# Designed miniproteins, single chains, continued (2): the designs that were tried, part 95

Each design is a single chain, and the fold is of that chain. pLDDT is the mean over its residues in the fold that is shown.

## One batch from the design tools (miniprotein)

Design m7288
Fold by ESMFold2-Fast:
Structure m7288 (fold): chain A 69 residues (1-69)
Amino acid sequence: SSQKLQEQAKKLDELKEKYLKLSEEYFRRGEELRKRGDVKGSIMEDASGGVYLIGASSAELSKKSLEKK
């Protein structure tokens, strides 16, 4: 139903926002570690940020797929 599609779309939007906030936090930590000379730590935090950024993109694609049904 239209209502169920709207509820699913809302959950995907909430997941996207959650992952975008997590990616921002990880990139911030990576920058702080880089400034302190912790190269390995900065790479790992940046990698985690990248994974969540991909997750946010995947949630958006899932929402677009839902809208075509």
Scores: mean pLDDT 87

Design m7289
Fold by ESMFold2-Fast:
Structure m7289 (fold): chain A 57 residues (1-57)
Amino acid sequence: SLFDLLDLPGLTEEERRAVRYILERHEGGSVTPDELAKELGISKETAERVLAALLGR
């Protein structure tokens, strides 16, 4: 499911990095916007938008 998102057209660089990170962390714990923002070096607001876009698909 999430692996298929990496091949989806229209994903931004941030969305692709988020999917990669979520796939890796899903094996070990929950992902929060704060954690995603820290790991990707983006704002919390951007992380929240990215997660909303991915979960809304």
Scores: mean pLDDT 67

Design m7290
Fold by ESMFold2-Fast:
Structure m7290 (fold): chain A 51 residues (1-51)
Amino acid sequence: FLNEAVNNASTPEQLKQIVEAKNKYKNTSDPAEKEAAINEIIDIVESNAAD
């Protein structure tokens, strides 16, 4: 699903935010930070899906 999020980015800024959130998810061991990173990706993907 993380790769699908990258493919759904509409702007370079959104792509950067998704990539940063993916890296945060992969590099953190804190469940709250992982959840925040997933929510950031979901928000961007859902915003693009509304287009």
Scores: mean pLDDT 71

Design m7291
Fold by ESMFold2-Fast:
Structure m7291 (fold): chain A 83 residues (1-83)
Amino acid sequence: DGAKKNEEIKQMLIEILRALGVKVEVDSSISDLKKKIEEIVGKKTAKKLYDLVVQYATTPDFKKRIEILGQINVLIVDVKKNL
């Protein structure tokens, strides 16, 4: 079910951008959202965030999903220290 996973990925990328203080258009593609995140946090951190978002969307284990959300939050907090 690629469509369901893609929608979850898209929603998480939107939430990350909103947490970074960015306005997000509802019809933005995953590619557009990834580019916006990269512009703010840099290529290395953006790749790590996207990899975690994909892991979250593809992991059926609820405990592992919570751990992944924690890792995403740590990265966002670290980025915001430099804003």
Scores: mean pLDDT 82

Design m7292
Fold by ESMFold2-Fast:
Structure m7292 (fold): chain A 75 residues (1-75)
Amino acid sequence: SANKIAGMSLKDIKNYLINQFIKAGLSKKEATKIANDIVGTLRLIDKLYPKEAGVLRAMLLNGILRNIAAGKPKG
């Protein structure tokens, strides 16, 4: 679930997202770029909104995973 993934380390989230984007048909280069952009956003959420970070991470990741499932793999 998005909540379980949101609780992972940024390294594990990045690796998970790269694998999901590749399965969705992206190249490793494209998958890595998008995953890095997403992890950068998560890092900013953690820094700017530490009290709300868990909810905001889960919301962002849920949107991304829904887009992948719909055949629209984007950040």
Scores: mean pLDDT 84

Design m7293
Fold by ESMFold2-Fast:
Order: C-alpha cells, then structure tokens, then sequence
Structure m7293 (fold): chain A 59 residues (1-59)
C-alpha cells in the first residue's frame, strides 16, 4: 500500500531521527502515513514512537 513517495518520506524522517533533527511535523507526517496505510490503528504515543522508529530502521 505504501507509494514510492511515502517510502521516500519515511526514509527522510528516519534519516532526520538519526541526525537528531526530527521535528513534531515529521512525527505528525509519519503517523499520518502509517495510519493511511493501516500499519497502525492509532497515532503512536511519545513512549511508542522511539521504539517503532528503531524497529523500522532494522527493516
């Protein structure tokens, strides 16, 4: 279900997270993409977000 554009956006967001430049806008956009594609059923909490990003980086 992820488009090539959405995959690139996720990769850019993960790159920002690793660089320490991850913003609230990046967080909102990531949640939006993941919800739209039914990867998550609700927005990730502040506690869940770092764990989920680490899992995504290992894929």
Amino acid sequence: ELSEEEKKEIEEILKKYDAGTFTDEDRQRLNEILLKNHIITRPLSDVELPVFLEILKRL
Scores: mean pLDDT 75

Design m7294
Fold by ESMFold2-Fast:
Structure m7294 (fold): chain A 100 residues (1-100)
Amino acid sequence: SQNDILQQYQNIIDTVTDGSLDIMDIHPTNDQLQQDILGHIRDMGTDVMGVMGTMSPSQQRQLVDTFVRMLDSISSRMNPDIRRQLDSIRQQFIDYHRQF
């Protein structure tokens, strides 16, 4: 069901959030790890956008909220160049949601 898909993506986003924060706690200035995290977030964002059109408006809002919350949690701990790329992803996600 669409509720099962929503729950699966929320769980994936939460797992990536927790894992990214844990990695950054151990290696707070490792630029390569931050680039790897950015790559994973970008790929995940594409997958999330791909399923968003199959969801109800309330499910879309929940998924967007979860993804944006992840970006906000992670971006504050990233170097300025990566933060700008995360801000771009955040804006692309919000703009994409406006199409529904």
Scores: mean pLDDT 83

Design m7295
Fold by ESMFold2-Fast:
Structure m7295 (fold): chain A 93 residues (1-93)
Amino acid sequence: AADLKKRIAELEKRIRELRARVDELEKRQTPASEREILAARAAIATAELLLRVAKLYLQRKDYDKAQEYLDKAEEALREAERHLERAEAIIEA
């Protein structure tokens, strides 16, 4: 339980950091980078939803399902990071 709560806190921090990166890139966006920024926003929203589901399973003491949804949330955040890296490359080109 304590380890899962720590993972949740770490993912919430990563979501805040990625949202801040999206906001910074949107201020510098070009038409060519718009699709990658939108895809990053969608991936972050997916991670937030998956994290909420993980919290519900943790409340029910279903630790296996809580861990499964935390793993899915981490994958969604990695997808968001990839889209932001592509957006940054487009903006800096």
Scores: mean pLDDT 88

Design m7296
Fold by ESMFold2-Fast:
Structure m7296 (fold): chain A 81 residues (1-81)
Amino acid sequence: EQELRDETSKYILKAAKYMNEAIELAKKVSPEDLKKAQELRDEFVKAMEEMGKLSVEEATRLAKEMYDKVKKFYDEIKKKL
């Protein structure tokens, strides 16, 4: 299994926490927002799989990108409550 850099690991862990929280919040907002949360979760899972095939630098960039996407969605969902 791949060994991740400290930065990559931090971004993945934070993204996973926000992703799980965003799904729970989206359930309270609407079925449409829940569907968006599920689609973003599927994208995140696929990105984690791809990180195993990437260089450390590429994996770090992808981890930051996924963190930013998940955090933005989380903030948008939280604002709707």
Scores: mean pLDDT 81

Design m7297
Fold by ESMFold2-Fast:
Structure m7297 (fold): chain A 89 residues (1-89)
Amino acid sequence: DEVVEAIKNSESLDEIFEILSKAFPGEEGTVAQIIIFLLLKDYERAEKLIEEAGLSEEEKEFIEKLAKAYEEALEKLKKKAEENRAKRE
């Protein structure tokens, strides 16, 4: 829960990567790849990585929540960048 909320409230991509590295030390690359494949809707590759990593159904659901939180954070950052651009003369 804390990791999901931290990602949702992230103000930069760097902060998101730092949170993932702390939550999944040594596995951050695998988790990041799974999240990217889920965001790309490449469910076949995402499921293969989940199975190869030996993740449970509960861990899979948690990573899916992280992927959604990551997508929400990216959209928030994009909107903030657009608002800043619109306010520049």
Scores: mean pLDDT 72

Design m7298
Fold by ESMFold2-Fast:
Structure m7298 (fold): chain A 83 residues (1-83)
Amino acid sequence: MEEDFKELSKGYSPEEVAKMTPEELEAARRQSTEDAEKIKKVIEEMLKEGDGEVKQLWDELSRHFDVEALIKLEKIAKKKLEE
């Protein structure tokens, strides 16, 4: 789960990663880790608040490990963080 959030937060294709310097890769890795932590926290807060959509997606992820549900949860969390 924590690993999946980090992977989704990368936002880079393999081709883009291959073009990066070691310093750029380290900066991207740090940013990805921070983004994943913020996303996870927002999802946990929304679950506590009783958000029906987040609860449904979380239940689907927990039962089936549905990658689409994880992607939707990330998008919801990012939208809330941007506001």
Scores: mean pLDDT 66

Design m7299
Fold by ESMFold2-Fast:
Structure m7299 (fold): chain A 60 residues (1-60)
Amino acid sequence: GAVEATAQLLHRDGGISEEQAREIATQGAERAAAEGSTSFGATAKHAGELYQEARAAGEV
């Protein structure tokens, strides 16, 4: 689904573990759902923003 596809993208492009990628992707999907969207695009957008926030904070 959208979470799995987003997690794989973050793992490949972000260089983080599959576990970290899945956690961020899940949070991205929750943010997308709060906006009324379940699409891969909305999930990836929010997960990407979360990844950049985590990277800036030194968490990934």
Scores: mean pLDDT 83

Design m7300
Fold by ESMFold2-Fast:
Structure m7300 (fold): chain A 77 residues (1-77)
Amino acid sequence: MEAVEALRRALEEIRRGVYGEAVREASRYLEELGDRIAEGYENGKLSEEEKEMIRLAEEIARVLRELRERGIELQEV
């Protein structure tokens, strides 16, 4: 599951204070599947992979918000 693994790698990069290739790759997967995920959510027909992607995206958003509130900026590489 390429998308889920990309999101997990992105979460690890963010936790290390880095905005690198894993975050960029995860963003592409979320953009490509965003409409499909939203459509599936609205219709109650989400796959297990799509549910895991949403869970990881929510966790990433939570960590990013926490870092922003602490005045920590991710190091772009």
Scores: mean pLDDT 74

Design m7301
Fold by ESMFold2-Fast:
Structure m7301 (fold): chain A 74 residues (1-74)
Amino acid sequence: MTEVLLTALRGMLDMVKKTGLKAEPSSEEDIREARELMEKYMTPEGIKLGEELIKAGYAEQIISMFRHVLEVKR
C-alpha cells in the first residue's frame, strides 16, 4: 500500500514540475486532512513529497488517492 501511494505521489509531483500546472489553493480543511493521511500512512520521504504537492494546491487529489487506495484494501 505505502509503495503504491509513494509512486503515485512521485508521479503527481513530476507532472506538476514538468508542466508547471497549479491547482487552485486548497482549503485549510483539505490541507489538514491530506496531512493527517500522510502522517498516518506514509514514510518521512512520502510526507516530504506530499508537502510539495499541498503547496502546489493538490491536497484534494492526495485525499482522493488515499481514500481510493484504502477503499480497495478494505
Scores: mean pLDDT 73

Design m7302
Fold by ESMFold2-Fast:
Structure m7302 (fold): chain A 69 residues (1-69)
Amino acid sequence: ADRAEIEEALRKLDTDGDGRVSVGDALRALVELGLPVEEALRLLDELDTDGDGYVDVDALVERAAELLR
């Protein structure tokens, strides 16, 4: 997937517009974009630095684009 497809798929999960998405919603979207479940889980664990179950959508888009290149 190109960066625009990744950004659109991930940003639509930010329904509150606060720049944060749940790890569960992000996992599903990353797998649908072609990322293996194991790699998606590892990425989300790295980005969820506070352990609160949410990740920054801007950081998520950048990292997903690198892995799906």
Scores: mean pLDDT 77

Design m7303
Fold by ESMFold2-Fast:
Structure m7303 (fold): chain A 91 residues (1-91)
Amino acid sequence: SMEEEEKLLEELRKRLEEFGVSPELIDKFIEAVKTYFKVKELIKKEGPRVLATLSPEERVMANLGGVAIDAIKMNPEEAKRRIEALKKMLG
């Protein structure tokens, strides 16, 4: 639901702030996760073939967003390592 997605975005923002991520990079992470949710919904409605119609930029952002969501579900040490790797790709 949209409420569950908003809750995940708020938790992501809080965790990124705790890891010392800059506000500018946090906004890029939030954009990536929103792209991930959008692409996930498109696949649900149109099937996996819709991936071939996405721009390369949308595909990259969706993949980074998925990794970020997975990272916040991990223990704090693994989450921090994943976020540091993503910072290099988004910054």
Scores: mean pLDDT 81

Design m7304
Fold by ESMFold2-Fast:
Structure m7304 (fold): chain A 110 residues (1-110)
Amino acid sequence: MTAEEMIKKVEELAKLTEQYLEAVLAGDKEKAEELRKKLEQKIEELREMANQLEDEQTKEFILGLADGFEEIAKLAEENFDNKELLKELLEYWKEKIPIVLEEVRKLLEE
């Protein structure tokens, strides 16, 4: 597994999570269900990739990211009727993801 493959997987998950949150907020149930299934698959793939890492610190970080993606998705699913919470969650995600992606790049490329 290359650093580039790991970064790409995290970027794909970040984008997919944003799209999922937007679909839930919009009330697009069909789109949200499709995105949720893709998100579950990609989260599992990220966990499998993390378990192949030799560096314990990087492995723990990536596994923590996978858990974070799952937690955000579950929170949105459980609160699908709470538009205020969904808006706050989407804003938090948009602010947090650039920082997370920079940390992933630093751990894998620096």
Scores: mean pLDDT 83

Design m7305
Fold by ESMFold2-Fast:
Structure m7305 (fold): chain A 58 residues (1-58)
Amino acid sequence: MSPQQLTDRVRDAARRGDVDGLYDLGRQARDQGFTDATRMAGRALVDMGRIDDVADIG
């Protein structure tokens, strides 16, 4: 998966409020070293009121 495709999937999951999807995508981005996608997933979790969950992403 390209960095752009992963970022697009994070954006889609955020719009749907898919917390589980954001965790999965955030871990994938972190494992691949895609810093922008990882931060986007963490920010989306914060914006949805999932502050504790952001720590699990990094």
Scores: mean pLDDT 73

Design m7306
Fold by ESMFold2-Fast:
Structure m7306 (fold): chain A 80 residues (1-80)
Amino acid sequence: MDEVLELLYQAAEAYQELKRILEEAKKSGDEEVYKKVKELLERGEKLQNELLATGDVEKRRELVEEMKKLVEEARKLVEE
């Protein structure tokens, strides 16, 4: 139970970070960066929904790692 809650928390934090990065992209005025970050946020939402639906702890770990990769990709886009 605790491990599942920790993974759900990590996924939620990653999604919140994507929202923060999207807000930074909006402030930058770069339409291309904003569009790409928005797509990453949408992918993160789908991954979070899949995480809630799965009963497999290994699948949950994979989904959390994939969400973390989306955050890193979004950060690189805003920093460029």
Scores: mean pLDDT 82

Design m7307
Fold by ESMFold2-Fast:
Structure m7307 (fold): chain A 88 residues (1-88)
Amino acid sequence: SGDERKTLSLEFELDGKKVTIETEVLVENGKVTVLKTIVKVTTPEGKESEVEVKDLFEIQREGYEATLAGDDAKAEEYAKKILEILKK
């Protein structure tokens, strides 16, 4: 089948916290569909929290299209947008 599931991860540091964004995507003939995204945040004290985000589908999809295109700067920008929305 032309359908392939992949897990993509992006890791960066923001405000002394380690942020990891893991996204499961379905790739079909070059089209990327975001299935699931988990944002993990580790504080300087070593506390880890994670949240699954579904309401950010459009931001997640565009961020992963950038990742697949090798545009790390744009992918990181979208990751920061996701984190900012989750901080409230």
Scores: mean pLDDT 68

Design m7308
Fold by ESMFold2-Fast:
Formats: C-alpha cells, structure tokens, sequence
Structure m7308 (fold): chain A 65 residues (1-65)
C-alpha cells in the first residue's frame, strides 16, 4: 500500500541520484569529447530532476499516510 509506494519511490530516487552522479563524473572526464561531456551533463541534470520528483512523491505520500 502507501508504505510500499513510498519505498519504491525512495529506491527510484536513490538510483536516479546515483546515475546523476555517474553522468556528472563523465561530464568532467578529460578523455571525452566536448559533445560527449555536454550529453553527460544533460543526462546528469535529467536524472537529478527525476530523483527530486520521486522525493516529492515520497513527501506527498507521507503527508497522506
């Protein structure tokens, strides 16, 4: 129920945050081309926003539980 949904969103936020950090590191990798770094930076931001979205869902579900 609500607790299961909260745990699912927490797990998804954690995974998205880890991916954001991974792509953030790639964005600063000197072996990558400028275009590859730009794409990695975009993905890093996108995953960070997804993680925030899941954290907001957790907050809303906790308010309703």
Amino acid sequence: DVEAEIERHRAEAERDRALAEQYGKLANDPSLSPEEKRQAAIKSVAYRLRAVGHEIEVWLLERRA
Scores: mean pLDDT 86

Design m7309
Fold by ESMFold2-Fast:
Structure m7309 (fold): chain A 73 residues (1-73)
Amino acid sequence: KSNLENLSKSSNFCTRFVATALLSKLENWNPEVFNEKTSDFNDQQKAYLLQFITTEECGDLPPECQTICEQLK
């Protein structure tokens, strides 16, 4: 959805994080695109993104992002 692209640019970290994860799965990003789109995330945050993409479980995200994940899923 076009709304996910806008949310992936949000100033709110959790909104951006979850929208980026959902968008990467929806658009089936290759590793190069994934690295470019996640360049502002640290290694731990990228690991959370990869885990979420495989499990799709909000509980695997940082606690502060779980509510946003449940609302956007």
Scores: mean pLDDT 75

Design m7310
Fold by ESMFold2-Fast:
Structure m7310 (fold): chain A 71 residues (1-71)
Amino acid sequence: SLEEKAKKVKEALEKVGFDPKKVDEILNALNGKGLTGISSPYNSGRIRRALGDEKISVEDAKELLELASKL
């Protein structure tokens, strides 16, 4: 189900050091932008701000959010 897929994505993001609250903030900030929004230089700053102190690169975060948007 879509709920099961969303749960797996959240678990994957948490495993690489994302706070569950930050995952929701990042996805909401990119709401409706899809892959284009994730890949945009404009959204790199938004992703960085949402990540805060998370020890993950913007590039790795974009890859994981791209996977999330394909579900």
Scores: mean pLDDT 57

Design m7311
Fold by ESMFold2-Fast:
Structure m7311 (fold): chain A 69 residues (1-69)
Amino acid sequence: MPVVVRLPEDASPEEVAEALSRATGLSLAEAREILRRAGLTGPLTPEDAYRIGREVERATGIRVEFEFE
């Protein structure tokens, strides 16, 4: 089943990294590296969420879905 990652709208890269780490069990350093590969350089957009989800699945086999609060 997909893992749901809940984030505020316009979440910072650091907030996204922390949420991914908690949701997937990745270390914070591994989560930051995934965000770097996905090209997240500012507040999270829907296009960023799509790319990040693909990189997480490639790295871990875990499917993630983003839910914005």
Scores: mean pLDDT 80

Design m7312
Fold by ESMFold2-Fast:
Structure m7312 (fold): chain A 88 residues (1-88)
Amino acid sequence: KVEEVAKLIIKLLSKEEMTSEELAEELKKRGISVDLVEEALAKIFDRINSLVESGKIEELSEEEQKAFLNWARMNGRDDLLKKIEEAL
């Protein structure tokens, strides 16, 4: 459930830059609750943080990397942008 939503979020964010509000509205149109979106985003961030800390950033797919960069940029998360750029 949460894992499937996380994969959908990654696909959407890899194709275009979206704010958290825009993402939530798009997923709401697909019948996905805001609570599930928040859980999926937390899971995505936990995975990225774990891979960066362990030096395994290469395990992120191209779609995952692009989705993360687009998300961070659109939501003013310069800290996350720097973290991923330094790990690549």
Scores: mean pLDDT 75

Design m7313
Fold by ESMFold2-Fast:
Structure m7313 (fold): chain A 55 residues (1-55)
Amino acid sequence: NPLESLFEKLKTLYEKGKIDKNTLIESLKQLLQRAQQEKDKDVLKKIEEFLEKIK
């Protein structure tokens, strides 16, 4: 799943300090919009849950 792979890569970059929290949030918002467009409910839920934890 390309969206799930991108989500995991974004989390890894943040955990390694390669991107800041604001960059992560903006990237996740864009990924969330794509998940909504593609109707990928599993990825959508994972992104929403993660955003709630970091906001």
Scores: mean pLDDT 81

Design m7314
Fold by ESMFold2-Fast:
Structure m7314 (fold): chain A 90 residues (1-90)
Amino acid sequence: SALEEQRRREQGIRNSLLALALKEAGRDDMIRRLQKNHGAPEAVAEAEEELRRRDPAAYARVQALHAQLVAMKPEEVEALAREIEARLAA
């Protein structure tokens, strides 16, 4: 359904935001661990805690973006997704 597709997109964006923050913090090892565990909730929680410990400012920015995501217009969500994907590919 359209709602299930929207939820998958939002979850994908959240996971990509975490991966981008980890990349910018120099934690490529944690990105590989997330990929190995297929984004399992426990692996995501561990990566979030490591980001919080290593770079609390980056963690705070990710949490703020998560809170903003629910209020974003569809075109803003799509623009954010494209930006994150481009930065992850660089």
Scores: mean pLDDT 78

Design m7315
Fold by ESMFold2-Fast:
Structure m7315 (fold): chain A 58 residues (1-58)
Amino acid sequence: MLSPEELEEGIRALEDRIALLEREIAADGPTPREVLEEEIDLLRRARARLEEELRRLR
């Protein structure tokens, strides 16, 4: 099991990555929007799981 600090760090890293992909969508970059949206969905699900674990440890 991860420590609360490790979970918070993991959540922050996922949030930063989601923000980067959202900016790529807004910028109409070369990557198809559908591919970026799928990656964001996976990252949001991963973040939700880490948030649940963090709540259980509080």
Scores: mean pLDDT 80

Design m7316
Fold by ESMFold2-Fast:
Structure m7316 (fold): chain A 80 residues (1-80)
Amino acid sequence: SLERLVEQLAEDMTSPDPFVAEVATALALIYFAILMNSGDYEEALRFAEALYERVKAAPNPNPDTLRDLEGAIERARKLL
């Protein structure tokens, strides 16, 4: 399910291991791009928003990751 995917990706994106966090962030953005290229804009928006809220709620959120997710949210919204 999308919810389970978001949960797993958000956990890894906020990992204290920087390699895990970097790889998970790249995979999240790749999945977002796949949804966008497939015309699944509503699912892409829900995915990006759910990740943004979970990453933002982490103890030490990466500001670059939050900016990337904000850009993803804006791009998906413009195509709806």
Scores: mean pLDDT 89

Design m7317
Fold by ESMFold2-Fast:
Structure m7317 (fold): chain A 66 residues (1-66)
Amino acid sequence: SAVQEGARRAGEGGRRGDGEAARRGAILSTKLSGNEASPGAVEQAERAGRRGDGNGAAAGALSSGG
């Protein structure tokens, strides 16, 4: 199925950019949740996201941002 194939492909690509995807998601969640994105919280999310290894099929956040 296309959905499963997309998820698997994103998962394989995410192996390398898993931290990027997790970081992006954490930043967006913080902003959208109305939680004031403190500078420390954003930095911590970035660092924590970069340590995310095999965090599942996170698609579309493979753009490097630091």
Scores: mean pLDDT 51

Design m7318
Fold by ESMFold2-Fast:
Structure m7318 (fold): chain A 91 residues (1-91)
Amino acid sequence: SSELVKLLTEFGKTVKEAAALYPEDPEKAVKMVEEAAKKLVEGVKKLSPEQQLYAANVLEQEARELEKQGLKEIAKVVREAAKELRDAAAK
């Protein structure tokens, strides 16, 4: 849906901004991703289980790329969001 694409696109933009900020202000960068993840999860939970699972898979891929970059704290937030959506889709 257009809603899912919009939510994932907005989240991805925030993650990129946070990744760029991380070397200068890691605490602010992590908080930005936590706030964006909360908004994303709340939005996606209103969608179908199939859309929740799709979003979880996208976030898992994004977390893997962040881990490769050494952004472990940001990656952890993204993985936790993915797990919450995967768990929601299984209900």
Scores: mean pLDDT 89

Design m7319
Fold by ESMFold2-Fast:
Structure m7319 (fold): chain A 87 residues (1-87)
Amino acid sequence: MIDEKIEELKKKLPSLDPEEQEKARIEISRLIAEKIGREFWDKLIEADAKVYGEEFAEELRRAIEEADNERIGKLLREMLREQQAKK
């Protein structure tokens, strides 16, 4: 269902008014975050710990700030704080 909705929104995106485009973009981000957020988290945290480090955390933070996704935004902030505290 989520995949179906994402695809539908992506198809409609270019034909929407600017206001609706903004809402659709946010909606797509939320749906993606909800569906694969947890899996993406596990993999990113592991990769960050092993190889990617702070760079990966920063890129994630930028992505979420653009998406304005509350759930991931909070988790990203916490992750960033932990990384910053580690120096």
Scores: mean pLDDT 62

Design m7320
Fold by ESMFold2-Fast:
Order: structure tokens, then C-alpha cells, then sequence
Structure m7320 (fold): chain A 93 residues (1-93)
């Protein structure tokens, strides 16, 4: 669809414009959302989110580094991911 094509283009553009800390935060948010939907039994939505994360990682300036970061976040449970997101928010305040 036109929306899917626009989303793919937006992901590629974001990956090119974001610094590494911004990319890590977006990946963290995505993995947290995917785990949330998996807990709700919405595996299809979780898989779509994971595919978007994979596209973002592939388009990033350092895809191997971003894949390693995503793998570390995948080891964390949903509560640990939420706690990391809160910590990142506090560090920006």
C-alpha cells in the first residue's frame, strides 16, 4: 500500500538522520512494544514491529552494532525494558 511504502521510506530516512543514541532508544521502544503485544497474545503485531526494527537496523550506519544492541534488549523482560526507557527519559531531563 502507499502507507507501507511511505513507512519504509520514513524508516530509511530516520535511520540516516538519527544518531546512535536515538537509534538505540527507537529499537528499545520497538522491542518493548513487541514484547507487550506477545504477552497480550498478539503475535502478528509483535512480528510486524520486529520486522520494522530489522529494517531500521539494516538502514542504520552501524547495522552490526545495532543488531548487537537489539540482541541485548531481547534478553530483557518487559519490566526491565520499561525501566531502561524511564532511565533514558530521566537522563534527557
Amino acid sequence: SAREQQLQQQIQQMAQQMDLDQLKEVILQGIAAAKYYEQQGDTERAEEIRRMIDQLIAASPQPDVMRAVAAEYEKLDLQELIDLLRQMDLERA
Scores: mean pLDDT 81

Design m7321
Fold by ESMFold2-Fast:
Structure m7321 (fold): chain A 76 residues (1-76)
Amino acid sequence: MDDWLRKQIEAGAKGTKAIGDAIKNGKSKDEVTDIFKKTMQEGGLVVSDDDARQIVDQIIKMGPDKAIQIADQALK
């Protein structure tokens, strides 16, 4: 249970940070979505296109700096 939860939290945090970093580097929404899906897959999580786009949209609304801050806190 704890290992599974930790793996999901780490993958989610890395995915969120990757979205924030990509937005700050001027990547398009489609490129950011692809980067997020790739990062989640590397963490062992498969995310649908619809779910990935929804998550990217929420992070864009929140702002990349705030998203990175939340991800960095989760990776402690």
Scores: mean pLDDT 78

Design m7322
Fold by ESMFold2-Fast:
Structure m7322 (fold): chain A 55 residues (1-55)
Amino acid sequence: MEIEELEERLRERQKKALELMKKQGVPQSDIENAEKVMEIQLRRAREAAEREAAE
């Protein structure tokens, strides 16, 4: 499993989501909260990918 490709795809999706939230007038505090959640999601996705790669 290509962890780097997975990370890039997840970051691209997160970028688009944040841009959409800004265009919709979501409060900055909610955007900051979303960024923190996205960082946790990225970390967990990496951990899951590492688990699958480890034998």
Scores: mean pLDDT 77

Design m7323
Fold by ESMFold2-Fast:
Structure m7323 (fold): chain A 57 residues (1-57)
Amino acid sequence: EPTLSPAQQAADERALPVVRVVSKLLKEKGLTQEEIDAVNRRAAAALAAGEDVSKLL
């Protein structure tokens, strides 16, 4: 597997706990698995860019 840059890897690691909590909240709200997957991908990208992920809830 190709190695991510330190910045990308750190951002990905920071995103993991938040993405997991967001995924659980979205699933409890009744979103589909496909929608949850899309939000998770966007949330990880937003965290890497330093954006607020709360608007994805």
Scores: mean pLDDT 65

Design m7324
Fold by ESMFold2-Fast:
Structure m7324 (fold): chain A 84 residues (1-84)
Amino acid sequence: SEAASSVTGAMIQSVGMAESVRLAVKAGESKEKIEELYKEEDESTRKLLELAKERAKDDEDAVKKAEETYKKGIEEGKKYVEKV
């Protein structure tokens, strides 16, 4: 369904945010660039999550899973930022 697709998309973006930050750290990007990337990825992912929540409004379980995936992504990304 469209609702399920939007939730899946938000989850993929949440995982992708953490991975993008991890790869930037591995590539040797500056601390300033890593912090900027983390902030931009978080802002973009949050907007996608809000859209997914709106489209999957009648599926509270799916919305909670997307929110949990986002929270894990933000926490992992922050850990990578803290290593720089």
Scores: mean pLDDT 84

